Designed miniproteins, single chains, continued (4). Designs and how they scored, part 60

Each design is a single chain, and the fold is of that chain. pLDDT is the mean over its residues in the fold that is shown.

## One batch from the design tools (miniprotein)

Design m14212
Fold by ESMFold2-Fast:
Structure m14212 (fold): chain A 57 residues (1-57)
Amino acid sequence: LSEELKERIEELDKKRPGAKKEVEELAKGLAEALGLPLDEVHVKFAIMVVETELEMS
């Protein structure tokens, strides 16, 4: 996982406690639903979903 994505996750968790866990669960769920091993692309998608949710609040 890139440092950029790690920093984005940490920033999300600072803005909303538990966001890191939400990203991890979304990424894992997406990978499992697609029948693929967990990859950085799944984490990036999960981060974008959580970021969008915070932006809309």
Scores: mean pLDDT 77

Design m14213
Fold by ESMFold2-Fast:
Structure m14213 (fold): chain A 69 residues (1-69)
Amino acid sequence: MLPTIDGSTLGTVRRSEEIREVQALLGLEPDGVYDSALQIAVKMFQKEVGLEENGIVDEKVFRALREVA
């Protein structure tokens, strides 16, 4: 999703950095791109920690990754 005037620019920048961190924590190449490999890895991690297996990197997923890895 493109950034908007309501401050989502910070959210977009942080999300790109968060995606890189998530990729690194999952053992993937940290290129900041949300691809199918990352989506599958996120779903597997969500299943492991008991979260919804939607492949979306939200605050809960990011926090859990930071605590586990």
Scores: mean pLDDT 67

Design m14214
Fold by ESMFold2-Fast:
Structure m14214 (fold): chain A 73 residues (1-73)
Amino acid sequence: SMEEARKKYELGLEYLNKGDYDKAIEYFQEAISLLPKDSKEAAQAYLNLGQAYTLQGKYEEANKYFIEAAKTY
């Protein structure tokens, strides 16, 4: 559901702010799985996945998610 996706997204943001990038990534991926693929919410989650991977120094993974964010509008 959208509410379930929103809760997962909020948890992702909490862990991102704590510097727990692995947990942030898990929650953003869970949120995406519950969202319509062409939604603004999915685009936001892809953008935050890219940011989390960038902060880990995983630039190839980050680039994949930034491309997905660009596709979803």
Scores: mean pLDDT 86

Design m14215
Fold by ESMFold2-Fast:
Structure m14215 (fold): chain A 72 residues (1-72)
Amino acid sequence: SEAEDALKKGEEAFKAGNYEEAVQWYRKAIELAPEGSPLRVRALGYLAAAYHNLGKTDEADQLAAEANREFA
């Protein structure tokens, strides 16, 4: 799916240390994935990790909290 493809591209960018590119792909995966879906929860967690690597701690914490709320 388009959401799965976006998540995979984000993961590849993250592994390469391209955190800004990873953020763009993870945001796209979140937009395309249904709320509460395992894919969206994973994308939120990975986006939080990418923001943490960029020094955006407040944004990372907010996204981690959102992922925890959707993880049921």
Scores: mean pLDDT 83

Design m14216
Fold by ESMFold2-Fast:
Structure m14216 (fold): chain A 56 residues (1-56)
Amino acid sequence: SDLRRLRERIRRLEREKRTVLEEQERGRISKDVADQLLERLDAEIERLRRELERLE
């Protein structure tokens, strides 16, 4: 279902956010780069959550 696909996509993006934070903690990326990536991921998650809410 569309609901299942949206939830799975949101879960994937949430995992990607955790990876970004882990990479920042390891010093592999700067805080500024991590912040930019997290902002983009949060925007996409919010968009998908609004889409999910419309289908509920």
Scores: mean pLDDT 86

Design m14217
Fold by ESMFold2-Fast:
Structure m14217 (fold): chain A 57 residues (1-57)
Amino acid sequence: HMATELLKKELEKAGIKVGDLELDERFTPEQAKAIAEALKIAGYKEFSGPLRLAEPE
């Protein structure tokens, strides 16, 4: 998925270790980039886990 690839690239550029990372198919490339920027600003050094849209289940 393009969004997953973009997120991984942005996290790696920021020096963040990428673990078990999955993006929901509904994530857009723009949302993935925004997430990477937010994690970089927050000072994360590692990140893993499934990412979901911010909506109730």
Scores: mean pLDDT 67

Design m14219
Fold by ESMFold2-Fast:
Structure m14219 (fold): chain A 80 residues (1-80)
Amino acid sequence: MLLSDEEIQGEAYLIAAAVYIAIAEEYLAKGDYKKAAEAYRLAAEYYEKAAEAYKNTDPELAERLRKKAEELREKARELE
């Protein structure tokens, strides 16, 4: 069974979000709060894109991903 284009895009966006969270954590460890905030905002953007990809196939997951995006934007604001 092949995944739909939307599911493939959603998975790619989730991977991108995870990568940017890891980048943000690395910058936090180095004390670079401004770059950490930027990476968290990018992760939030990818969670929003993933939520849009899943909105018709898994609306509950889409809602959870939007909430994760909001939490990451809040973390980014706290670091500035």
Scores: mean pLDDT 84

Design m14220
Fold by ESMFold2-Fast:
Structure m14220 (fold): chain A 60 residues (1-60)
Amino acid sequence: MVEEIKELAREAVERGGRQAGLSEEEIERLTKEVLDKITEETTEEQALNIVDSALVRAIT
């Protein structure tokens, strides 16, 4: 369900962001951005790819 996928994505952004040394503010912004891209048609794999892309963009 979309809520479960959004929760998975939120946890992935928080975990990856903390490991990358991002600030709490940056993690919150990325979480919002990632969740905004997730729809009911988004798969778990697609959601994780969205997270990875957002994290790579934030740390480069």
Scores: mean pLDDT 80

Design m14221
Fold by ESMFold2-Fast:
Structure m14221 (fold): chain A 58 residues (1-58)
Amino acid sequence: AEVEAHRRAAENAERAAKITKQLADDSGSKGNKGMAEKVEKLAREHRARADALEAQQA
């Protein structure tokens, strides 16, 4: 249950990172580029957490 929740969080964060990067590329906005970097970092953190939980359940 917890592994699935963290996996969904990672997938949602990765999707948000992709959308935010696309907006930054399309608009040329410095603010959007900064947001894309922050969202990408959060996506990596959620993914690492999901992977760690899977390893603990093995």
Scores: mean pLDDT 76

Design m14222
Fold by ESMFold2-Fast:
Structure m14222 (fold): chain A 86 residues (1-86)
Amino acid sequence: MELAVLEAVVTVAGGELAFIERWLARNPAPTPEQLARIRADLDVTRDLLDWALDKAKQLNAPQSLIDRIDALRARADALIARVDAL
């Protein structure tokens, strides 16, 4: 059951990051208000991924799942840096 929750987190976080990446590609000059909303969404996603990584390690989850969470954390960090540079 716990691993299913982590898989759900990976799916939701991946979808959120992909949505933000596509939105930024279509909106190269976002307003400060739009950037603030995206930044807040990224903070929530980053916190969820941090929780998921800690939980996966605690449960001795498969390394493939841990690697997927780490990849999403790296994507979130890169996206935060991109938004903060705008």
Scores: mean pLDDT 87

Design m14223
Fold by ESMFold2-Fast:
Structure m14223 (fold): chain A 94 residues (1-94)
Amino acid sequence: SAKEEEIERNRKRMEEEIRLMAIAFEAFAHASEDPEAVRERLRNADIEEVRAMIRGLEIELNLEKRRKNRNEEKIKLLEELLEEARRRLRELEE
């Protein structure tokens, strides 16, 4: 039925949103521990996945900068990963 088709479309949209949130969370939680995993993902990521990674990296960078005893090496690494992700986003938008 039309209602069942609408529910299925809404489900698929929600599943994609959850998937992108998981990608953002992975970048937020683990990018500083495994930067090469971020770089590898960027090579194969689509525009939406790259945007999700950028969001996760920005959240962690902003949180680390607000810490009382902030980690300068972590800040530098996250800034480098953000520059790489933003460069990749520009390539995909062209």
Scores: mean pLDDT 88

Design m14224
Fold by ESMFold2-Fast:
Structure m14224 (fold): chain A 85 residues (1-85)
Amino acid sequence: SVSTVLLIISILLWLVALAMTGLVLYLSLRPGIHPSGALASLAHLVGAASIWLTQELNLPSWLYPWALPLVLLAVGIALFVIALT
């Protein structure tokens, strides 16, 4: 059913948001450590997307590492609510 599909998508978005939140927290706790390999590529992609989103929404710079995870979480919540109604 459509509701089942929306619930699955919502859960996947929440898992991605949690993973990105974990990455942001990891980098925040270790500011002197430069990630390497795939983690560096992922961090750059997340950072670029968050900076772009922060600029588009005219948000303060302190939100740049959190902007993308927060948007994904909000979209996931919205889809979950729609699936329940």
Scores: mean pLDDT 70

Design m14225
Fold by ESMFold2-Fast:
Structure m14225 (fold): chain A 101 residues (1-101)
Amino acid sequence: GPAVQRVLATLYRAAWDKGKQEALANLLERILSALDQGPEAAAEVVREHGPKEGILTPEQADQVAADLRALTPEERAILKEILENLLSPTEYGKYGLGAPP
C-alpha cells in the first residue's frame, strides 16, 4: 500500500543521497526485528537509529515512524517479506544452486 511504498522510498532515497547504503542495511535489519514486536517498536527504532546512523533527519524519522504506525497487519506482513528478501541471500534453484563452493 502507499504507506509501505513511502517508508521504503524515504529510506532508500535518504541513504542513496548520503552514500550510506551500509547504514541503511543495518537500519532495515533493526526495523525487520522490531516489526515482530509491533508497529510502535518499529517506529521507535526508526526515530532512534535513523538520525543516529545519519540516514534521516529527525523530521524524516518522525514521518517514517508515523507511516510505520499507520500500517495495517497486512501491510506489516508485506513490509516484513520485502525486508527479508532484501536482507537475505537469494536461493537460486530447487537444489541450492548459487550456494558457495
Scores: mean pLDDT 73

Design m14226
Fold by ESMFold2-Fast:
Structure m14226 (fold): chain A 81 residues (1-81)
Amino acid sequence: SALAEEARELIRRAARALEEGRYEEAYELATRALELAREAGDTGAEGGALAAQIEAARKAGDEERAAELRRRAEAESAALK
């Protein structure tokens, strides 16, 4: 779907921003990707966006936010099983 493709493009941009040390930009891109992945029902893209969001938070030194995001991802994965 168009939403899933846009989410994947945003994930790629977030990954580039992470490599360039632009952690706040990476976090914003990953957050937008997560919204689109959820709208599309694309669990693969949702996982990728969550991973990028967690890594961006961790690299920015926001360990509390990274931990919260990780717990939410784990709970959502458990609910889908």
Scores: mean pLDDT 82

Design m14227
Fold by ESMFold2-Fast:
Structure m14227 (fold): chain A 90 residues (1-90)
Amino acid sequence: SLVEKAKEIAIKVIELLKEAGLISEEEAEKYIKKIKEAQTLDEVEKITEEFFKSVLEKNKDNPEKKKMIEDQKEVIKKEFEKLKEEAKKK
C-alpha cells in the first residue's frame, strides 16, 4: 500500500539520521513507533514533519548537520508528494 511505502521511507530516513548521530536512539525509536502505528498517509507525513522539527532544533548550532537534515527533509517531502499524486490517480 501507499501508506506502507510512506512508512518504509520515513523509517529509513529516521534510521539514517540516527546512524549519523543526529538524533538519539531513544528519540529515533519513539518516532519509528509512531510511524508504525500510523493508519494514513497524512498521519505518516505529520509524524515525519514533527520528527524533522525536533531534529533540526537539536542540531541548530551545527550548520553542516542542519544542512544534512534539511536535505533529507526535502527528499522525503518530494517522495510523499509522489505518493499523494499516485493516490489521487486511483
Scores: mean pLDDT 83

Design m14228
Fold by ESMFold2-Fast:
Structure m14228 (fold): chain A 73 residues (1-73)
Amino acid sequence: SDEAERLLKEGKELYEQGNYEEALRKFDEAIEIAKKEGDKQLESEGLFNRGRALAALGNNEEAIKDFQRALEL
């Protein structure tokens, strides 16, 4: 959906600015919308970007889980 794509874009912009916590919130929202709509491609992209933000915050175990889940979609 346009909303999930917009949230993903906003999250990426926040990530590039180093605002990882706000980026995570945007990615969480985008992932939930993508799951609800059955958009596996957008869900995968959201999970990959959330994993990157988690890794940037030092949460490597959760980041790996997100990367693995994204690859399985």
Scores: mean pLDDT 89

Design m14229
Fold by ESMFold2-Fast:
Structure m14229 (fold): chain A 55 residues (1-55)
Amino acid sequence: MTEEQRRALLEEGERLARAGVPLTEELVKEMAEKYGISEEEARRLLEEGMLRARR
């Protein structure tokens, strides 16, 4: 994946955490399809972004 795609997923995770939106399996699948990555990678990056928003 590109650095731009990685940044976008981290930013999306941060956005979800600030908005109080839960990370759903459906959202993970949508992000994985959009960026052409595995669901495991998408979940990991989104979760990392959510954790960053708490600091």
Scores: mean pLDDT 80

Design m14230
Fold by ESMFold2-Fast:
Structure m14230 (fold): chain A 59 residues (1-59)
Amino acid sequence: AQEEAIKKLREEIEKVKATIEKVKDVNPVITAVGEKELAKLEELLKKVEAGDLSALEYL
């Protein structure tokens, strides 16, 4: 459960990073929004790694 949740969160983080890389040279505003969303996903990942499975509600 926890390991699979970490895997899914990492996959979502990588998808957001890929989207940011596609637009970072074209639209810095969208890039900034994506970076904020990425930070939220990374915070959720830290909570799940610490054993707080309630963070899975956002998956």
Scores: mean pLDDT 74

Design m14231
Fold by ESMFold2-Fast:
Structure m14231 (fold): chain A 67 residues (1-67)
Amino acid sequence: SADDLVRQGAELWGRGDFEGAVEYFRRAIELDPDWAGAYFGLSAALEKLGRTEEAEELRQKGLELQR
């Protein structure tokens, strides 16, 4: 499920596997494109990888979905 993918992404992010976290958060968005938390998780992981422009775009999308 998308929830399982977000949980696994958060686990990988917590261990410093930001590339792995990106993969799981992207998959979660594919399953549930309205889940704001997946966009915030992906944004945080991309920021850690120095992909700041992509991170900002996804953070904004998450904010749109949250409210």
Scores: mean pLDDT 85

Design m14232
Fold by ESMFold2-Fast:
Structure m14232 (fold): chain A 64 residues (1-64)
Amino acid sequence: SAAERRALLQALARTAEELFDAGASVEEIRARLEELLATFPEEFRAAARAVADGLLARYEALAA
């Protein structure tokens, strides 16, 4: 469902934000997002991976 997809994407964004705010490296954030992606329904994985890649690129730029 659209609501389920939105909730999963929000969980990715929130997890990345919490880890970045806690001082985690981009590599640590990547590893945690990969773990989350593995738990997602297959139908959402492509969209979720694109969101995860965008989040990682943003945090990598902020860390530089």
Scores: mean pLDDT 84

Design m14233
Fold by ESMFold2-Fast:
Structure m14233 (fold): chain A 62 residues (1-62)
Amino acid sequence: MDVEEAREIVDRVEKKVEKGELPSEEEIKELDAAGTQAAIAGDEELAARASELGKRVREMLE
């Protein structure tokens, strides 16, 4: 996964969460992978967005 793919995943999951839709288990795993790739690439903003979005998703599951 490259940084462009990671950004697309973060944007997709974020839009879904903003609509009140729960991401699938696969989408949650993709979000985690996207955050990891953003961190490796040094895109701290994208990595932070993925991390915060992951927290929001976990809160929605409770």
Scores: mean pLDDT 81

Design m14234
Fold by ESMFold2-Fast:
Structure m14234 (fold): chain A 63 residues (1-63)
Amino acid sequence: MEELIKEAAEKLGVSEEKARNLLLGAKILTQKFGREAAIQYLVRQGGLSEEEAEYVVELAEKL
């Protein structure tokens, strides 16, 4: 888990704390509402590009 958080933080240019919150949020949203809803949330509320949001969701699936 820590390795994935560090990878996401470096890739997105954010803090490890923010990367952790994005990954955990993406996992919960994907499990509850599905992949598409999680991507849309991360783009609209998280300020991520669609590519960044897809990357975060894919990485969260490995948790």
Scores: mean pLDDT 79

Design m14235
Fold by ESMFold2-Fast:
Structure m14235 (fold): chain A 68 residues (1-68)
Amino acid sequence: DELLDLFSKLVEENKELRELFLKFEEALLNKDYEKAKEYLEKMLSLAKNEEEKEAIKAGAEHLKKLYE
């Protein structure tokens, strides 16, 4: 939960990350996995350190499981 908590804080503080996350979610809902991967890569590029990168990956994986 600590990684998901960090991810929530990151999307709350960074509007660009939040916008990419919403696009990632929309891509998953549309089963557009190519676009989902593209948005995930863009989100990861916004990470300032390895902990943030792990948090973004955890958030993306959690969301993917919800829409599976």
Scores: mean pLDDT 84

Design m14236
Fold by ESMFold2-Fast:
Structure m14236 (fold): chain A 59 residues (1-59)
Amino acid sequence: SLGEEAGKLGQEASLAGKKSGNEEAIKLGEMGAVLGLSARTEAQARRGKELGEKGLELA
């Protein structure tokens, strides 16, 4: 599901941010994972995925 994808991307972004020392990537990854895994609507899941993707780009 989109929520599960957002959770995975967010965790990957957080880990990549920790490896690169990019604080913004870590924060975006954590927010993306939380939003994705707790999503009650598809819009929330999609937003979580976008945050995770942004975090990965910055990492």
Scores: mean pLDDT 81

Design m14237
Fold by ESMFold2-Fast:
Structure m14237 (fold): chain A 79 residues (1-79)
Amino acid sequence: LEEKAKELEEKAKEYGEKAVEALKAGKKEEALAYFKKGAEYYTEAAALKAKAAGESEEKVEAVREKGEKLGEEDLKKIA
């Protein structure tokens, strides 16, 4: 689980970098898509880390919900 969470964090960083590159190129729609994917990977990684740490399923789900809500809020600021 922890190893998979690290892999997802690496993917989140990769999509974040692609989003910045797309934004610099003036491809705002593509940048938003990459930011969204990065946020999704990062949220899932955080949920898996909580699960690996022995947190309850309810706490793991709360981490996912919090990440989704924060991701939507951040996307609104970018859009």
Scores: mean pLDDT 72

Design m14238
Fold by ESMFold2-Fast:
Structure m14238 (fold): chain A 68 residues (1-68)
Amino acid sequence: AEAEAFAERVKKVIENGIETVRELRPDLSEEEIQRLKEIGDKVAEAVRKAVEEGLTDPGEIGRRIQEA
């Protein structure tokens, strides 16, 4: 389904971003990295719900992400 595929893509982007953060900021604790992952999961879920509601406008999707 489109919602699941979109959420999976968002999760992959977030995972790549977290790895980049870890490389640039090796001073961050595992707990801080874990919190970033939790935020990423919430963002991906918000995107999945927005797509399920038929939202394709980037601004509306962005608003849902901010609400997550």
Scores: mean pLDDT 73

Design m14239
Fold by ESMFold2-Fast:
Structure m14239 (fold): chain A 91 residues (1-91)
Amino acid sequence: MLSASATSTGDSGVTGVAKATSDGKTITVTVTFEGVDPSKLEVKTAEQTTQSNGNIGQIATALDKETKVAGTAVATLKKDGTLVVGASVNG
């Protein structure tokens, strides 16, 4: 099992945590905020896509409905079997 993680802190001081795992064929990606109950988040995951270069991509987003802070996790499983993830926080 492959795993990768990234963090990003927004202008509000809220830290987003992106985590990705892969079995080498599919990606599971999540985004959470430190100190925020996941039940307060509106979470969406995009459809997993195969890119023209043979990489597999997956995006997850989370919106804190109370604070309006938004987080995005972008995960890429490369054709060579490398998993990478990036995090961004807006708000």
Scores: mean pLDDT 80

Design m14240
Fold by ESMFold2-Fast:
Structure m14240 (fold): chain A 68 residues (1-68)
Amino acid sequence: MRLSDEEIRALAHLIAAETYRVLAKRSKNPKELYEQAIKHYREAVELRPDDEAARKGLEEAEKQLKSL
């Protein structure tokens, strides 16, 4: 089984977003890290709009950024 280029790009953005979100929770300056997470989640959702993990991650990251 081979992933499509779109699936690989979506997965890469999702992994990047999750990484930034985890770093933001442990950072002294989380704003910039949450902004990067949101950017990557948006790209993942744009490539795969039915990806529940990407959509939930985006909502959570946006909520966390607003709470700063």
Scores: mean pLDDT 82

Design m14241
Fold by ESMFold2-Fast:
Structure m14241 (fold): chain A 67 residues (1-67)
Amino acid sequence: MEEEKKRLIEEGKRLLAEGDYYESVNKDYQKAAELYAQAAIYFRKAGDWEGADEAVRKATEAANKAS
């Protein structure tokens, strides 16, 4: 379980970084929102509630910019 949790957190961080890239570089807010939402799922599976809350916030902000 220890290795599993670390991998889930690593994937969450990777997805956050990809979301940040799409938002800041590509200005693809819809894609960024999707990536942030996926990051939140990985953080929740790992029990990282702080990471999940941050990812959800970013997803919501990106989704609002996409519309």
Scores: mean pLDDT 84

Design m14242
Fold by ESMFold2-Fast:
Structure m14242 (fold): chain A 71 residues (1-71)
Amino acid sequence: NEEKAKELLEEAERLEKEGEELIKKGRELLKEGDETGDREIILRGIGLVLRGIGLRFEAELLRKKAEELLK
């Protein structure tokens, strides 16, 4: 159980990191789109932020699974 918990925590860390990177890129695109008025850039920025949030949510679910395995 402890080994599986460690694997889940490592996977969660990777997903959280990827999610943070996508949110950061999305925020940069949203700023660029706001400054230029480019609607397509704004929509791409929104898409990246939403995807990043999804990955961070998945990471949280994996951390909760790891907690249950350690009980």
Scores: mean pLDDT 86

Design m14243
Fold by ESMFold2-Fast:
Structure m14243 (fold): chain A 70 residues (1-70)
Amino acid sequence: SLLSPEEQKRTLEKLRKYAEQNPEVTPQDLALAERLVRLGAPESDVLEFMENHKNSALISGIAIRAVARS
């Protein structure tokens, strides 16, 4: 389901703070996470994606397909 603009903004702010605290997060991972938020992904799923950077290739593939269809 689509998040409200305020919910999206709060989630994006949390993602940016996470990226600032975790320099291992690539700009590509952050960009994909931001796209997931805009697609209405819940905060928990997006944070799991960011924390699971070791499996980024698999998760990124899913995210890219979702974005391509939108």
Scores: mean pLDDT 67

Design m14244
Fold by ESMFold2-Fast:
Structure m14244 (fold): chain A 59 residues (1-59)
Amino acid sequence: MKLAEEAIEALKAGDWETALEHLRRLVEAGDTAGVTRVMKAAQELGKGEEAERAVREAA
């Protein structure tokens, strides 16, 4: 839960490197709910494609 919130905060701050790192860690941990939450936030900010790529690379 905290990791997904930290990723969303990083996205809102424009810190893509930190956001994508946290997203990869969520995928590796199998936190499907956390991944979904971050993906939704990324799509709302126009970063959906970049987030989808990070998820595919981590899987």
Scores: mean pLDDT 78

Design m14245
Fold by ESMFold2-Fast:
Order: sequence, then structure tokens, then C-alpha cells
Structure m14245 (fold): chain A 84 residues (1-84)
Amino acid sequence: TEEAEKYHLEGLRLFFQGKLEEAAEKYKKAIELDPNYADAWYNLGKVLAELGKLEEAIKAYKKALELDPNYEEAKENLKKLEEE
């Protein structure tokens, strides 16, 4: 939805400003409005990984891949987090 896209854009702005927790909250709002928003799931995974919430980041990346199996950036980041 247009509202989900606005929250996603707000999350991107906050992420750029280094406001990681606020960015995560905006991405979560985008997902709440549109649970099939693969880009929002991917960006949530990125910000959660930077916050050190690795298990939550893995779940977010997996959801992005469930929605778009060809999401190369989500595959790459998931592989890096699951690598021992």
C-alpha cells in the first residue's frame, strides 16, 4: 500500500541517519500494513543485524526470500549470518 511505502521510506531515512532502532520500527510498521512487502522484510533484516539481533535478522531475511526466492541480496546476507 502507499502508506506501507511511506513507512518504508521513513525507515530508509532513519537508517541513513544511523537511527537504527527507529528505522526498525518504521520497517515493522510497513510490514504490519503489507506483510508481503519483501523489500521491507529485507531492510528490517539489515537493521536488525546491525543492532546485533541476529536471530531476528535471519527470520526477516528468510521471510524476504519466501516472498521473493530470487532476492539475491537477502540470500547473500542470510548466508553470511548463518556462516559459522
Scores: mean pLDDT 86

Design m14246
Fold by ESMFold2-Fast:
Structure m14246 (fold): chain A 72 residues (1-72)
Amino acid sequence: MKHNDVKQVSENTYQVYGYAGTVVSFKIPHDSYKSIVVTGPDGKELEYIVANGRIYFYAGDIEGWFTVTITE
């Protein structure tokens, strides 16, 4: 899989592929939302920032699918 590859796994849940040691970014596909949760491949919630309609988070020492859940 390619860095920042995105797949939609349910209505409001997306998975973004991240390489270890990189900043992972994902363009928010919604014009409005109530909340966002980012979870790593190990199931732990991550800190993130939002700028210009994109989410940014640090993959740390893990490579894999990061889960982004958006609540409308």
Scores: mean pLDDT 81

Design m14247
Fold by ESMFold2-Fast:
Structure m14247 (fold): chain A 79 residues (1-79)
Amino acid sequence: KEEEKKKAIEYAEEAAKYAEEGDGEKAAEYAEKALEYAEKAGAPKEALDYLKGAIEAAKNGDYETAARFARKAKELIEK
């Protein structure tokens, strides 16, 4: 599903950006949106696991890990 894949990539990028800015609430929100669209797009389990990790890291205030995991998920979805 091309549109779902594109949205997953866009939301994963937004999640990483908000995490880099220290906005954990928005980082978690966009990572959750990325996860929803990645699941609909049939993304690999590894990408879904990274998005789940990004959500947890953002909620715990670990913004460096949240950004890293969101970017890693994006790379895996883009394949």
Scores: mean pLDDT 86

Design m14248
Fold by ESMFold2-Fast:
Structure m14248 (fold): chain A 119 residues (1-119)
Amino acid sequence: MGEVYERQGNLKLAAEAYTEAGDSAFAAGDYDTAIEYYKRAIELDPDNARAWFNLGQALFKQGKYEEAVEYYKKAYEIFIKYNKERAAETLFNLADALEKQGKFDEAERYREEGRRLLE
């Protein structure tokens, strides 16, 4: 049991370090480098909702709206289990990416779902 938890902890810590490196690249406007670091974080810890969400944001900044929607959906699936506020934020960002694609009705449905989570 202890050995399994140690391995899981090491992978989660490495994923968090890659997520932080991605955040630094994103803040510098280096979205290609940010995407690479966030992808590494997700490979190490696929339950890292923040890495999924931030990867979606980096793709959105590059105009890759369809890809951003898919990564936001993954972030939402994880956040909804334990953080309704982050889940709602993810739905609002997903809706923004859908609006950029001209999918206004679908975007409004996700905005309504996000608003309901915050009630």
Scores: mean pLDDT 88

Design m14249
Fold by ESMFold2-Fast:
Parts: structure tokens; sequence; C-alpha cells
Structure m14249 (fold): chain A 70 residues (1-70)
């Protein structure tokens, strides 16, 4: 379970970074991969709140990295 959560956070971070960099195609690809893992996490008992928290953590990490690079 934790491995799936970790991958979801990583994919969310990569998708957000790609989107902020203007690479919408890469962002869409990473989002599709994240959605598949989110569905697996739900089947294994993860709540919608847990999933949203994981995705948000990834997005916030990406935003912080992007702002520091700018």
Amino acid sequence: MEEIKERVAELAREAALAYMAGDEEKAAEKNEEALKLIEEARKKGASDEEIQEIVRAGVEAARAAYEEAA
C-alpha cells in the first residue's frame, strides 16, 4: 500500500512540474498513470481524503521546487 501511495505522490509531483513548465502533454501522461494507481489504492482501502492528501503533497512539492528555480 505505501509503495502505491509513494508512486502516486511522485507522479503527481512530476505532472505538476511538467504543467508548470508548459509541457501539458507530459503532464497529461503523468496524470493518467497517477489515476490508474489511485484506482488501485482505492481498491486496497485508501479513502478519497487520503488520496487527495497524497496528491496535494506531490503538487505542493512541485510548486515549491518550481518557485525556487524561478
Scores: mean pLDDT 79

